# Designs tried in a protein design run: designed miniproteins, single chains, continued (5). Part 87

Each design is a single chain, and the fold is of that chain. pLDDT is the mean over its residues in the fold that is shown.

## One batch from the design tools (miniprotein)

Design m19019
Fold by ESMFold2-Fast:
Structure m19019 (fold): chain A 115 residues (1-115)
Amino acid sequence: ATTVTLTGGGTVPLGGTVTLTATVTGAAGSGAGVGVELVDAEGRGDATGVALVAPGGTATFDLRARRKGVHTARGGATSVSASDSASTVTGKVLNAAGARPEGNDGTGSIPVTVT
C-alpha cells in the first residue's frame, strides 16, 4: 500500500507559512502523485500543494495560513504506473491534492495551529 507521512506543522501566525514535507513509501511503478491540504476546524480548505514524487521520494510544500484557529494538514498519495499517460499522471496529482487516495491507503495528517 502507498503511505504518506507528513512532517512539519506546529504553530504559525495568521498569514504565515506552514512548511510541510510529505514522504511517500510503498508506491509502485513510476512513483506517486502527492497532494497536501491545510483545512480549518470546519473542514474548509485553506491552502493546497501538489507534486509528483519518485518511489520512496519526498516533496516539500510551503502553505500560507489564511484562517485563524486549529487546522489539520492532510496529505494523500496515488500511485502512478509507467504505463500511465501524461494526462493520467496529471489527474492523479490533482486528485491527491484533495487528500483523495485512489487504490491505496496513502493518507497522513498532522495538526497545525494558526494564532
Scores: mean pLDDT 68

Design m19020
Fold by ESMFold2-Fast:
Formats: sequence, C-alpha cells, structure tokens
Structure m19020 (fold): chain A 70 residues (1-70)
Amino acid sequence: SMEALIEQVEAGGGEARREGDKVTLTVVTDGEEQTIVIDADGRVLAVEAADAALAAEGLAQAQAEGLTIL
C-alpha cells in the first residue's frame, strides 16, 4: 500500500512529502536519488532518477506495494 511504501522509504533514509493530493517520495540508494510522485489513489504519476535502472527499480517497488502504475 502507499503507507507501506512511505514507511519503507523513510526507514531507508528517504523522505516523503505531501503536496495537496499528491505525495512525492525521495529514495536514496547507493548515493543515487530517485523521485516517485503518486496521487491520492496510489497511482504513479512520475519516476525520475539519474540512472534508468534505478527508475525501473522504483516502478517495480511501487507495483509490489500495490500502487497503480500509469
């Protein structure tokens, strides 16, 4: 769920920021930052990272947590 994803991100030293009806998750893995933007319904709106492989990993993680990927 979205809550489980937020907890996982924060446990890993990342940050969750709520912006109205959207949540922006910042994940740091091996010094690389990845940003995931989701809406109130748990839909993934955007995934941005310096490395395409890290962006793909973020999408897979969001899907594993039950978020809808657009």
Scores: mean pLDDT 66

Design m19021
Fold by ESMFold2-Fast:
Structure m19021 (fold): chain A 81 residues (1-81)
Amino acid sequence: MNEDDVLLLYYEYLVSKIFKENLKVKEEYKKEFIEKTREFLARLDELARRGDREAAAKVLEELKKWLEENKENFEPAEPLP
């Protein structure tokens, strides 16, 4: 739904900013990226409710590493404006 689209766009934005290229997730990987994003967010939400900031920081590190390891699953996007 709308939330999944927003999450996917933020992933693409983050990667594009890091590599200074307008990138988007390849169609065949979009579902995987959305599912992985939801998994990480669920884990972070649970840890935040427990007040476990150290474990939450480690989950964020895992997310960043996963994005970097999967950078090749991105492709050039049409630039805007």
Scores: mean pLDDT 69

Design m19022
Fold by ESMFold2-Fast:
Structure m19022 (fold): chain A 100 residues (1-100)
Amino acid sequence: SNQSQIVQQLRQISDIISQITDSSVQAQAQTIHSQIASNVNQIFNNIDNVDIAQSYAQQIQQLANQLVSIVASSDSSLAQQTQNIVDQMMQSINQLIAQS
């Protein structure tokens, strides 16, 4: 399901963050990841309300852009991996909302 794919993509992002060796960058990335996960849960809880779900999707996109930028400050390879998973997750989120 789209929900299952999104949960898997959140886990993949968490696994990338765990590979960051700079403890300050890792902590900032963990904070942003927690905010993304919170907004994803809000989409799941509001899936029947397209306008609300779209608002949370926009917040996720902005947080994801911040996450990639923070990761890139420490490791460009991990940032590229993060961007790839983020792009896949946003596609899954948009498909989930479109099916509502």
Scores: mean pLDDT 91

Design m19023
Fold by ESMFold2-Fast:
Structure m19023 (fold): chain A 65 residues (1-65)
Amino acid sequence: SERLARAEAAAAELRAALPPSVTVEIVGDKLLVRDSSKDYTTTTATRLLVVAANIEGVEAEFERV
């Protein structure tokens, strides 16, 4: 589906931009983004990118582990 293709593209962008402590999972046509770094700079960058994805029409949720 077009929504899934958009989610896959957004997931690839997030994975390229963020360190390996951030995991991006596709659940249906939505993104689940988790940050295990315990680094506030990484957490802030991740949150901003998740907000950007939502603005672009990809449903994305952020969870700090």
Scores: mean pLDDT 84

Design m19024
Fold by ESMFold2-Fast:
Structure m19024 (fold): chain A 81 residues (1-81)
Amino acid sequence: MEEIKKLIEETKARSEADLARRQAEVDEMVAKGEITPAEAERLLALHYTAEKLRQIGDIIDFEIKKAKEEGLTWEEMAEKL
């Protein structure tokens, strides 16, 4: 239980830190006039989606590893995710 919780918290913290960095980069680009605020919002939405997909991937990998320890097949693992 604690191991899963730690992994989720670490992945979430990394994703939040990366999103904050991208927000700062995009804000700077807007301040410099390189992109519009509308383009900035679109870029941030794409970054957010990419981070969510990465986080889901990490969770899936962890669940697959755990399921293998329980003797589940690949097909059974896919059904549980």
Scores: mean pLDDT 72

Design m19025
Fold by ESMFold2-Fast:
Structure m19025 (fold): chain A 81 residues (1-81)
Amino acid sequence: SMEEILRRSRELGREIFETLAKTELEAIDYVIENKLPKEEALKMKGLTAEVALIIRQSKSEEERLKKLEELKKEIEEILEK
């Protein structure tokens, strides 16, 4: 049923968001501790905006997971210089 699909999407979205939020907090802490250049700080702000769009606009749970994983990798690459 549609109700069951929505329930599962909400549960999965919450789990994904909590996992991503922890990763984002770790990335933010790293930026604060290491005082990255302004260019990197601006890019990080843009990626934070992207996570909301991925969660809100993904067409499937599989697409959402893939896009969140890609975003996590992009954040990691920025923090690795």
Scores: mean pLDDT 65

Design m19026
Fold by ESMFold2-Fast:
Structure m19026 (fold): chain A 93 residues (1-93)
Amino acid sequence: MEELEKEIAERRKKLQDEIDAFVATVREKLSQHFSPEEVEETVEDLREFLEAQIPFEIARNDKNEDVRNKLIAEGQKRMEELEKRFKERRAAR
């Protein structure tokens, strides 16, 4: 468990670094065509969506069923929270 938790933490950090780099690239590209406000809204939504995928990406490559089930449950919960926020934002305007 301890070695697996450390490996999972290292994989999470690598995926987070990749997301941060990708989001920075998208921000730069969108800034050429959109207002700063629109860029920030789009980039924040993209970041939240990509971060919600991290548990699923780690689970896909893990051979331990209990660890995979825990990560999948984490990802599903994050996706449900994200969907709820998007629905609330739409209902609010």
Scores: mean pLDDT 80

Design m19027
Fold by ESMFold2-Fast:
Structure m19027 (fold): chain A 91 residues (1-91)
Amino acid sequence: ALRELARRYIRLLAERTGVREIVAPLETALDAALAGKDFEKGRAALKEAHARLRAALRERFPDLPYEEALERVLSPIAEELEEAARALLAA
């Protein structure tokens, strides 16, 4: 359940930002976190994903701080995942 929900989050984030290249690094970071190993590899992958996101969000929201631009993208994703989680818990 948790891995599937996290993978859905990664895909929605890539879709909403238009940065498909973050999927593989974020899945690498997720796998490292869930396995409790390869922390350096997971950390490096997360850093690469953040760099790509920062570049994309700067292009899309040039006048916003990164944190505010990221929140604008993450809020709709959080809503979609909350709906999916509620549906899963109701089943």
Scores: mean pLDDT 74

Design m19028
Fold by ESMFold2-Fast:
Structure m19028 (fold): chain A 96 residues (1-96)
Amino acid sequence: SAKENLEKAREYAELASEYSVKAEEALRQGDREKAEEYARKAIEYGKKAVKYAMEALRDESLSSKEVAEAIGLALAGIGAVIQGGLILGEKISADV
């Protein structure tokens, strides 16, 4: 259902945000291995947040408030993917 997809999008967006913050903190501390692990999780959960938010948006039964929430969750997921990708790019560049 649209409601279940919206709830999953919220859960994955929260996880993506959590791991994005942890990845950035690990990078600041010089822990490249943990930064990569957390960045990969942020990307994975961010992609899932986008997927479930988009599936919820395909259901025309959503209220305007729920549509706005789903769009916000998709944007949060995209942000986590971008941030995680940047952290992974920095590690790969340093190791090459």
Scores: mean pLDDT 85

Design m19029
Fold by ESMFold2-Fast:
Structure m19029 (fold): chain A 99 residues (1-99)
Amino acid sequence: SLFEKYIDKSDPLKTTAFEAAVIAYDYLKPLKVFLEALLGTDLPKEVIDAANYAYDALKRGEAPPELPEEVRAFFERYFNGDPVKVAAGAYAYAYLLKN
């Protein structure tokens, strides 16, 4: 998995941000497009940028952006209500929609 090279055992927030960006991207894009990116190249630039944005926002302790109810519910289910991971997903999702 291309995601594995972004796992930093010394920085769990960074790992969380990259994980959240990957799932936010998959939510917005068909799974086949995501799998094509994983199989042939590095993570899409949009995913890396979204992950870095989420990581910086988490480190600053910013309030997460408000999401549509169905999107918020998706992240809450996926991350089993983990507030840090849900917040990371919200930041990544918002970034991907605007950029």
Scores: mean pLDDT 78

Design m19030
Fold by ESMFold2-Fast:
Structure m19030 (fold): chain A 96 residues (1-96)
Amino acid sequence: SPEELLKKAEEKLQEARKLVDEAITYLKNGDYDKAIELARKAIEKAQEALRLFDEAYKNSTDEELKKKARELSVQATAILLEAIGILYEAEMKKKK
């Protein structure tokens, strides 16, 4: 159902947020290998969340559910971009 897709997407979004926060911690501590690993996992989870939010949006006739899916997609996109930025910074610092 669209409601189940939305719930699954929200769970993936929460996983991505946690992975980004952990990646930032390792990046600040100079553990670039762990930061890279966590950032890559965050990218995967954020992309999964975006796909599920899009599926929930397309399969729903409920305007409230569609609005929530759209708003959470914006959050998932922000997390995706943050994770990509962390990956890039960690990769650059590891090569120095």
Scores: mean pLDDT 90

Design m19031
Fold by ESMFold2-Fast:
Structure m19031 (fold): chain A 57 residues (1-57)
Amino acid sequence: STVELVAQHDSGLTPEQIREIVAAYRAGDEERLAELARRVGLTPEQARSLAEAVLAE
């Protein structure tokens, strides 16, 4: 539920895209995180910040 709310409000990303970014962040997969960020128009740093915000819930 939190992922869906964040997607609608903060980033305009789909819930699926947010879940993929969070999963890559949790796995410590920097290469995958960077690729996912690139696909949605974010920097890797912005993608990490997004994952951290979701996980802070």
Scores: mean pLDDT 74

Design m19032
Fold by ESMFold2-Fast:
Structure m19032 (fold): chain A 106 residues (1-106)
Amino acid sequence: HMTKEEKRALVRRALGAAYDAAVEIASKLPPEQRERVLDEISRVLNEVAQAMLEAIDRGETLEEIRERALKVIDEHLAKSTDPGLQEALRAARDALEALFNEALKK
């Protein structure tokens, strides 16, 4: 239904929204924790980006792309013992899911 170019544009917007949401949470952390949490967020979102781009290249649907992105975040949440990172990743997850859900309404 959507072109691969349109899917890539949506993925870029979703990643931006996820990063912005996570940064907002990280900005409230003590300075000594903030840089480490931001670095971890960047690593997780890079993995999410790769998973989504590979799914687009395979011709997967928006729902499939969304599920792959959420799975990457959920795996990192399950392994994390850092409450600040967990809160930031949940914010990223919620922002990404919301943007995909709006696109899926069409």
Scores: mean pLDDT 87

Design m19033
Fold by ESMFold2-Fast:
Structure m19033 (fold): chain A 62 residues (1-62)
Amino acid sequence: IPVIVLTEADYAVLRANLGKPLSTITDPAVRAVAALFDTDGDGKIDEAELAALLEHAPPVPP
C-alpha cells in the first residue's frame, strides 16, 4: 500500500469539509488522499472515511 503522510493541519481541512464534495478541498494533495479513501465512491468526505484515514494514516505532528 502507498505510504500516506498527513499532518494535523491536513486533517483539520478534511474535518472542516465534512459532507462537502472532494472538489471543495483547495489543497490537491489532501484532495488526492481523501479520494483514495472514498471507498463508497460518493465523491464526498464522510465521518467514516475520516475515521478510516485516521486508523490507517494517523496524523504526523507539525
Scores: mean pLDDT 69

Design m19034
Fold by ESMFold2-Fast:
Structure m19034 (fold): chain A 75 residues (1-75)
Amino acid sequence: SLLLQAGQAGAAGDYKKAIELLVEAAKKDPSLKNVPLLAGLAFEAQGKTEEAKYAFEKAKELGVKEAEARLKKLG
């Protein structure tokens, strides 16, 4: 499972790989398109601003409008 692999990468501290695996999952299953946005919100809550920006940028590429608004707020 791509979601399980993303969770394992995140647990290992490889946040970029975790985000990329979530994006791949969302591309294969459109019902998961908001998962990179949720990951970005979780990173933002932890103060991981650069990881949050990366996740929001990927969510925006998937067509998630809220991710675009979040990127504008982060600057």
Scores: mean pLDDT 85

Design m19035
Fold by ESMFold2-Fast:
Structure m19035 (fold): chain A 69 residues (1-69)
Amino acid sequence: MEETPEVEARREAIKLLKETEDYIKKNGLPLEEQIRLYREALDKARELGVPRVAESLEAKIEHLRRQAA
């Protein structure tokens, strides 16, 4: 099976995104806290070097910011 460092980083980034979403849903967090948690997840995804997941997180943050406005 092909388990390159890129595949491992992608799995970690996807797991981080899913854990962040699940945590927000479980706790019913206000919009400001949701944006904060997604920003932290974005920073970690960038550190993992997975631009596709980082782009997804940026889009989610932008969507939530528009809901707050």
Scores: mean pLDDT 78

Design m19036
Fold by ESMFold2-Fast:
Structure m19036 (fold): chain A 77 residues (1-77)
Amino acid sequence: DGFKQYVEEPLAEALALLKEAATSDDVQSLIDKAKALVDKAKELLKRAGAMTEEVKERFEKLEEEMDRIKKEIEEQR
């Protein structure tokens, strides 16, 4: 199903990359990869007209998680 392929799988991959970033020496690279997956999923959903409020909220929560990890990296410097 398209929802699984274009929403659930990219979100799961992005979350896995964010989890890996928490234990990796290359945190910024993994965050950038997670962001690229999210951006790709958003673009595909916008083109398909499938960006629902629920999907938007899920992406917003993921973006907040990415921002939180970025802030933690900045605070360590």
Scores: mean pLDDT 71

Design m19037
Fold by ESMFold2-Fast:
Structure m19037 (fold): chain A 100 residues (1-100)
Amino acid sequence: SIKEKMKEIVEEAISLFPLLSVPPSEDQTDFWAKVKDIMTLGEILEKIESGEIKSLEELLELLEKMLEAVKLYYPEGSLVRKQAEEAFEEAKKKIKEIKE
């Protein structure tokens, strides 16, 4: 089902980029203060399970918003940004394969 495939995509993204899987910790306060309008990957997973996120298109838009937030905080060439970009490209590839 689409729901199960979306859950698999988000779980893989959490594995590749665990920084966004949990609520903000004190160590991440500066990051989360700057990107307050994004959902964590854990919150996205919960919303897929509840049926609030219903389509691959909605999931892709949320993942794109997360990547842009990471790009605003972390400089080009940082390991964190590279991991976020890798997680996003892998998710985007899987979404495209499901739609085709």
Scores: mean pLDDT 72

Design m19038
Fold by ESMFold2-Fast:
Structure m19038 (fold): chain A 81 residues (1-81)
Amino acid sequence: SMEEIRKEVEKLIEEIKKLAEEMASADEATVKEINKKIAELLHRIKELVDESGDEELRKKLEEVEKYVLQQYIAVQEKRAA
């Protein structure tokens, strides 16, 4: 159902946010592993979004992709300082 798809997407987004927070304290090798896990979770959200055809879920996917990119940039900037 659409409600089940939305709940699964929200759960996956929360997992991505936790992984992105872990990147802030991780070493370079761990950041690469976390980024790979985030990519796998984003791919799963994309599958659910494509299956649902729901525009709101597509917007949520775009927002979480932007959030992940911003967190990754912030981690890299702190390491370069």
Scores: mean pLDDT 83

Design m19039
Fold by ESMFold2-Fast:
Structure m19039 (fold): chain A 87 residues (1-87)
Amino acid sequence: SPAQDALLADIDTLKNYINENVSDENFKSQLLSLLDQAKTAIENKDLDTAISLLEKMYELALEKNDLTTAKMFQYLIEKLQTVKALE
């Protein structure tokens, strides 16, 4: 669907941002792994799992005091919740 394609593009944009801007290699590796899991959940139309994984990433970013990355996860969570509400 066009909504699913847009969400998958948003995941790829976040992966690129994290690769370019997150310097902590352990944190980067954890986020990229969770984003790949979220991508799979979106492909399977399992938006609840995708939201849960993004909430986990949001919490991890807050623990690292990476407020910019946390805000990016928050925006994607809100977008996923909106898509879920329209279905």
Scores: mean pLDDT 88

Design m19040
Fold by ESMFold2-Fast:
Structure m19040 (fold): chain A 110 residues (1-110)
Amino acid sequence: SKSEELGKEIIKKLKELLKLLQKLIDNADAPEEEKQKILKEMSEKVKEIIELLNQLDKSNPFEKKIAELVKKALDLAGETVDAVEEKDIEKAKEYLKEMEKLIKELEKLV
């Protein structure tokens, strides 16, 4: 269905964001210029995800559930970035793991 195709595209973009977050964690001690490049790529990926999220019909229970999980995944992505900036790498890894679990939950729905 169109809802399933949209859900699959969002999951694809969330997986790409997950890889960028892992790259940020791996580069936590890198020069600021390198970290800023990763943050720029993540910002563009978040914009792509939000654009797809805005195509979801909030009156459809299935699409509403996808939207809720996607928003939670984006919140965890932000918390991961904040933890890296605070140099709490263990906390960043925990948030990333929770985001990965949400992506797996989304995959079961679509």
Scores: mean pLDDT 89

Design m19041
Fold by ESMFold2-Fast:
Structure m19041 (fold): chain A 69 residues (1-69)
Amino acid sequence: SLEEKIKTIEKLIEHEKKTIKNLEEEKKKRIEQGDEFGANVLTIMIGGSKYVIERMEKKLKELKEKLKA
C-alpha cells in the first residue's frame, strides 16, 4: 500500500541518518589522529549518504501528497 511505502522510506531515512552520525564521529577521530586521507574518504561517504537522504525525502514528500490528494 501507499502507507506501507511511506513507512518503509521513513525507516530507511532514519537508518541513513544514524549512518551519517557514525561516519561523522569516525571522521572526527581520523582528524584527531592526523589521518587526512581517511578523513577525506569519510567526507565523500557522508556527502553520498546526504544525497541519498535528500532523494528519499523528496520521494517521501511526493508519496505523502498523493495520499492527501
Scores: mean pLDDT 87

Design m19042
Fold by ESMFold2-Fast:
Structure m19042 (fold): chain A 80 residues (1-80)
Amino acid sequence: AAPSLEELFEKLIEAIRKKDFAGARKIIAEIQKLLAKKLGEHTGNLIKELLENLLNSKLSVDEKVELIEDQLKHILELLK
């Protein structure tokens, strides 16, 4: 079975904490595919770009985790 959106969010945060940014980008691509199915391809792509921009920012790892986790929480609320 495909991983759930919540499982992918947990894996994304873990990858960022480990500084595995290559792994984080792969997980963002998987998140984009699931969001495209739920919210449409355009919206999935916009959320992917938002997450990639936060990942590639000059922020600390802890700041990236906090901001990305907050965005992922809002995405889950929109899907209820």
Scores: mean pLDDT 84

Design m19043
Fold by ESMFold2-Fast:
Structure m19043 (fold): chain A 57 residues (1-57)
Amino acid sequence: SALEEADRLGTLGAILAQGEGDLAGGLALVNKAIEVARDDPEAVAGLRKAKAALEAL
């Protein structure tokens, strides 16, 4: 489902940004997750919050 795909992309984005130090790659995946989840306002809100946290690193 789109929500499962968005969750996987968001998780991989966090791993790349915080685990591997690839902030640009991590942000790209979180942005993709937001696009995939766009029909779910709660999922989008959570992903946007995660994106803001990565941008604050």
Scores: mean pLDDT 83

Design m19044
Fold by ESMFold2-Fast:
Structure m19044 (fold): chain A 75 residues (1-75)
Amino acid sequence: SEEEAKRRVKELVEKALAEKDNVTKATKHLKEARDLALATSPEVQRYAAELLREYAKKHKTSEAAALMYAAEVER
């Protein structure tokens, strides 16, 4: 379901937040969130983009990857 997809995207972004000092692991979780969103619906994609942009505001080290993935799920 769309709600389940949104929940899973949120869980992946939260895992990335937990890995804030490990850029490689954080980026892997962000990429998984992007891939999941792209495989679903435009509504889940917008939700994922918003969460990824919020992540970017908190984590300068992974900011570029998060913003790139946010842009990709909006298209």
Scores: mean pLDDT 82

Design m19045
Fold by ESMFold2-Fast:
Structure m19045 (fold): chain A 77 residues (1-77)
Amino acid sequence: AEEAVEEMQRLRDEAIEYAKKNGPEAADKAIEYLRKKTRELVEKARQAGDSAAAVAAYMEGTRGIKELEKLKEELEK
């Protein structure tokens, strides 16, 4: 679970920095990227039988997506 949270946090930070550097259109791509990575990590954890890691990855990914959505609104000002 902790490893899944840390990996999602790294992916979130990368996506946020990409959006900040490249503008609102990049924020949409960053959201899509983070959605894809969240699904991949959840599936990987489920295949390994680690339900806690799957839930942790999903929750952290969802948090990151919400943060990117807020960032997109700020970049569009």
Scores: mean pLDDT 80

Design m19046
Fold by ESMFold2-Fast:
Structure m19046 (fold): chain A 75 residues (1-75)
Amino acid sequence: MKEITKEQALELAKIGAELSKKYNKYYGPVSLEERDEFNLKLASEIVKKLREKGLPEEAIDYAEGLKKFYEVRLK
């Protein structure tokens, strides 16, 4: 088991920041359901970008776990 490197952590942060900017319309007073839908979409796009960049499986598993968490909450 290897921890993600500082460079890999920075790449993850960059991906998250880019996606967050695209979804600024979800900032401010929104319903819990709208926030969960936003978080599910964000997690799904993070998973896609992590797989495309070939980042370590541990980072992908974490993002998949977040995606699954919000999928369960929205049922």
Scores: mean pLDDT 68

Design m19047
Fold by ESMFold2-Fast:
Structure m19047 (fold): chain A 80 residues (1-80)
Amino acid sequence: SKVDEILEKFKKFAEDYMKKFENAKTLSEIEQIRKEFLKDSEKFVEELDKAGATPEQREEFKKIADELLKKFDEVYEKVK
């Protein structure tokens, strides 16, 4: 389905951001990566809404985003 294609693209997008944060060496770099992730994620939310994603599919999207943001918080605390 179109929603499944969007979710798969978002998973790859999240994997790319995980790699970026793993390579980040300063707090400023980590904060910049987080801001870019949040901004670019808005595009996926719009695509999911246009594709008629169900509440369950929106929860899957949120779970992927939340897991990456948790990793951001963990890396931020370790670098600080």
Scores: mean pLDDT 80

Design m19048
Fold by ESMFold2-Fast:
Structure m19048 (fold): chain A 91 residues (1-91)
Amino acid sequence: MLKVTVPTSVKVGEPLPVRVEGDEPLTEVAVVLLDEDGTVVQHKVVKTNGATSATITLTPTTAGTYRVVVSGFTETRVLTSEPRTVTVLPP
């Protein structure tokens, strides 16, 4: 399983660190930021080269309520996390 830790709030233009912890070696981690309507507003993919954990930083550009969804890729399968809610505050 993937454990995902993300701040519950951040200001516009500030870094939003998404910490991902797995119980298996991961080859790659993908992070998607969804707005309140479920539209993808940001995504990042990072090669982890067999690490069991990674931190991927997003920078939200618009205030609102968002969901963070993470997928971790092993050599043989895809692991997913439950969505995490983040509130992006005005500057």
Scores: mean pLDDT 83

Design m19049
Fold by ESMFold2-Fast:
Structure m19049 (fold): chain A 64 residues (1-64)
Amino acid sequence: NDLAMEAIKEAFDFASTLPGKETEALGRRIAKILKEHTDPKLIVREIKKEVARIKKEVEEKKKK
C-alpha cells in the first residue's frame, strides 16, 4: 500500500524533529492505527490527523 507507506514515512520524518517522548507516543499511535485498520485510506486519514494535531501543538509553542 504505497499510499499508507508514504503517510507512515512522512509521519516518521516529522517525528524525527520531536523530543523522544513525543516520538514514542506518535509511534505507539501509528502502531495502534495499523493494528485496528486494514483500509489504506483510513490508515492515511488517521495518521495525517495525528501528525496535523502534533504540528499544531508545536506551532502553538513556537508562537511564544
Scores: mean pLDDT 73

Design m19050
Fold by ESMFold2-Fast:
Structure m19050 (fold): chain A 63 residues (1-63)
Amino acid sequence: SVDDQIAALRARVEKALQEAKQQLTTYLREVKGYSDEEVQEELKRVEKTVATLTRQREEAIRA
């Protein structure tokens, strides 16, 4: 069903996002010397972008 496709998309995006956030956190801390607060702000920006793109994809699946 469409709902099953959306659930599968959300599960894949969440897993990929968690892995990407871990890698980005390591890079920002170890290479860029970011503080915990600076890292959290960058992660929030990434999460917002991913949420927007995921919503657009869900709307395309429902169309």
Scores: mean pLDDT 86

Design m19051
Fold by ESMFold2-Fast:
Structure m19051 (fold): chain A 73 residues (1-73)
Amino acid sequence: SKEELLRALENLLAKMEAGEIGRAGLLTGLHDLLTVDPENEELRELLARLQAGEISLEEAVARLKAILDKLKA
């Protein structure tokens, strides 16, 4: 559900901002988010770019915050 995705995304962002997880933890977290919302193209694109090394952790956090803001609207 949208509520499950929002909660999971907030939890993932909090762990990243606290420095509790790095790249491997983010990749696992993105796979978990896609289990909640398999059709989310923004999450799929973010995962693909991160796997390809096209995006930094800082950029990934910024993208996740943008997705969260859209979910809250």
Scores: mean pLDDT 82

Design m19052
Fold by ESMFold2-Fast:
Structure m19052 (fold): chain A 94 residues (1-94)
Amino acid sequence: EVEKAREILRTIIEMQLAARLGDWEALEEHLAKLKELGVDESVVEEVLRAVRETPFVATLDPATLRERAAELIAGIDKMPDEDVIKAVEEILKS
């Protein structure tokens, strides 16, 4: 359960990174991963809509974006189990 929740959070970060880089192929792979992890289709579509509506930050170079994504993923690995589950529950309610 907790491992699945961490994987969902990591996949969302990877998806947002792909969208900001304009890497639509990677974005589709991460969306497929969310569906594989059992995230409801309606929630996946909502997350995709939010990502598409987020302004592109063209001033950040790809290396900086990847570094920030890696820091966020490392943070997820260090999050207490309770906080990880709570974060995923909030996402699934939206």
Scores: mean pLDDT 72

Design m19053
Fold by ESMFold2-Fast:
Structure m19053 (fold): chain A 61 residues (1-61)
Amino acid sequence: EREGPPIGVFFGPDASNREQALALAKAAKKHGVATDEQIRAVMRSHFKLSDEEIDEILAEV
């Protein structure tokens, strides 16, 4: 099946949605530049993560 150029939710082989979101959350928390609600909003809109996935990432931070 070849219907055109590759599209979809691909962030590369070395940068999954979870890894990118976790790195962003750690950086934001470390520098104190965003609230928990702002981080959650970014994860919902930009990474399209569920509330459960966001809670797991925030627990990791």
Scores: mean pLDDT 69

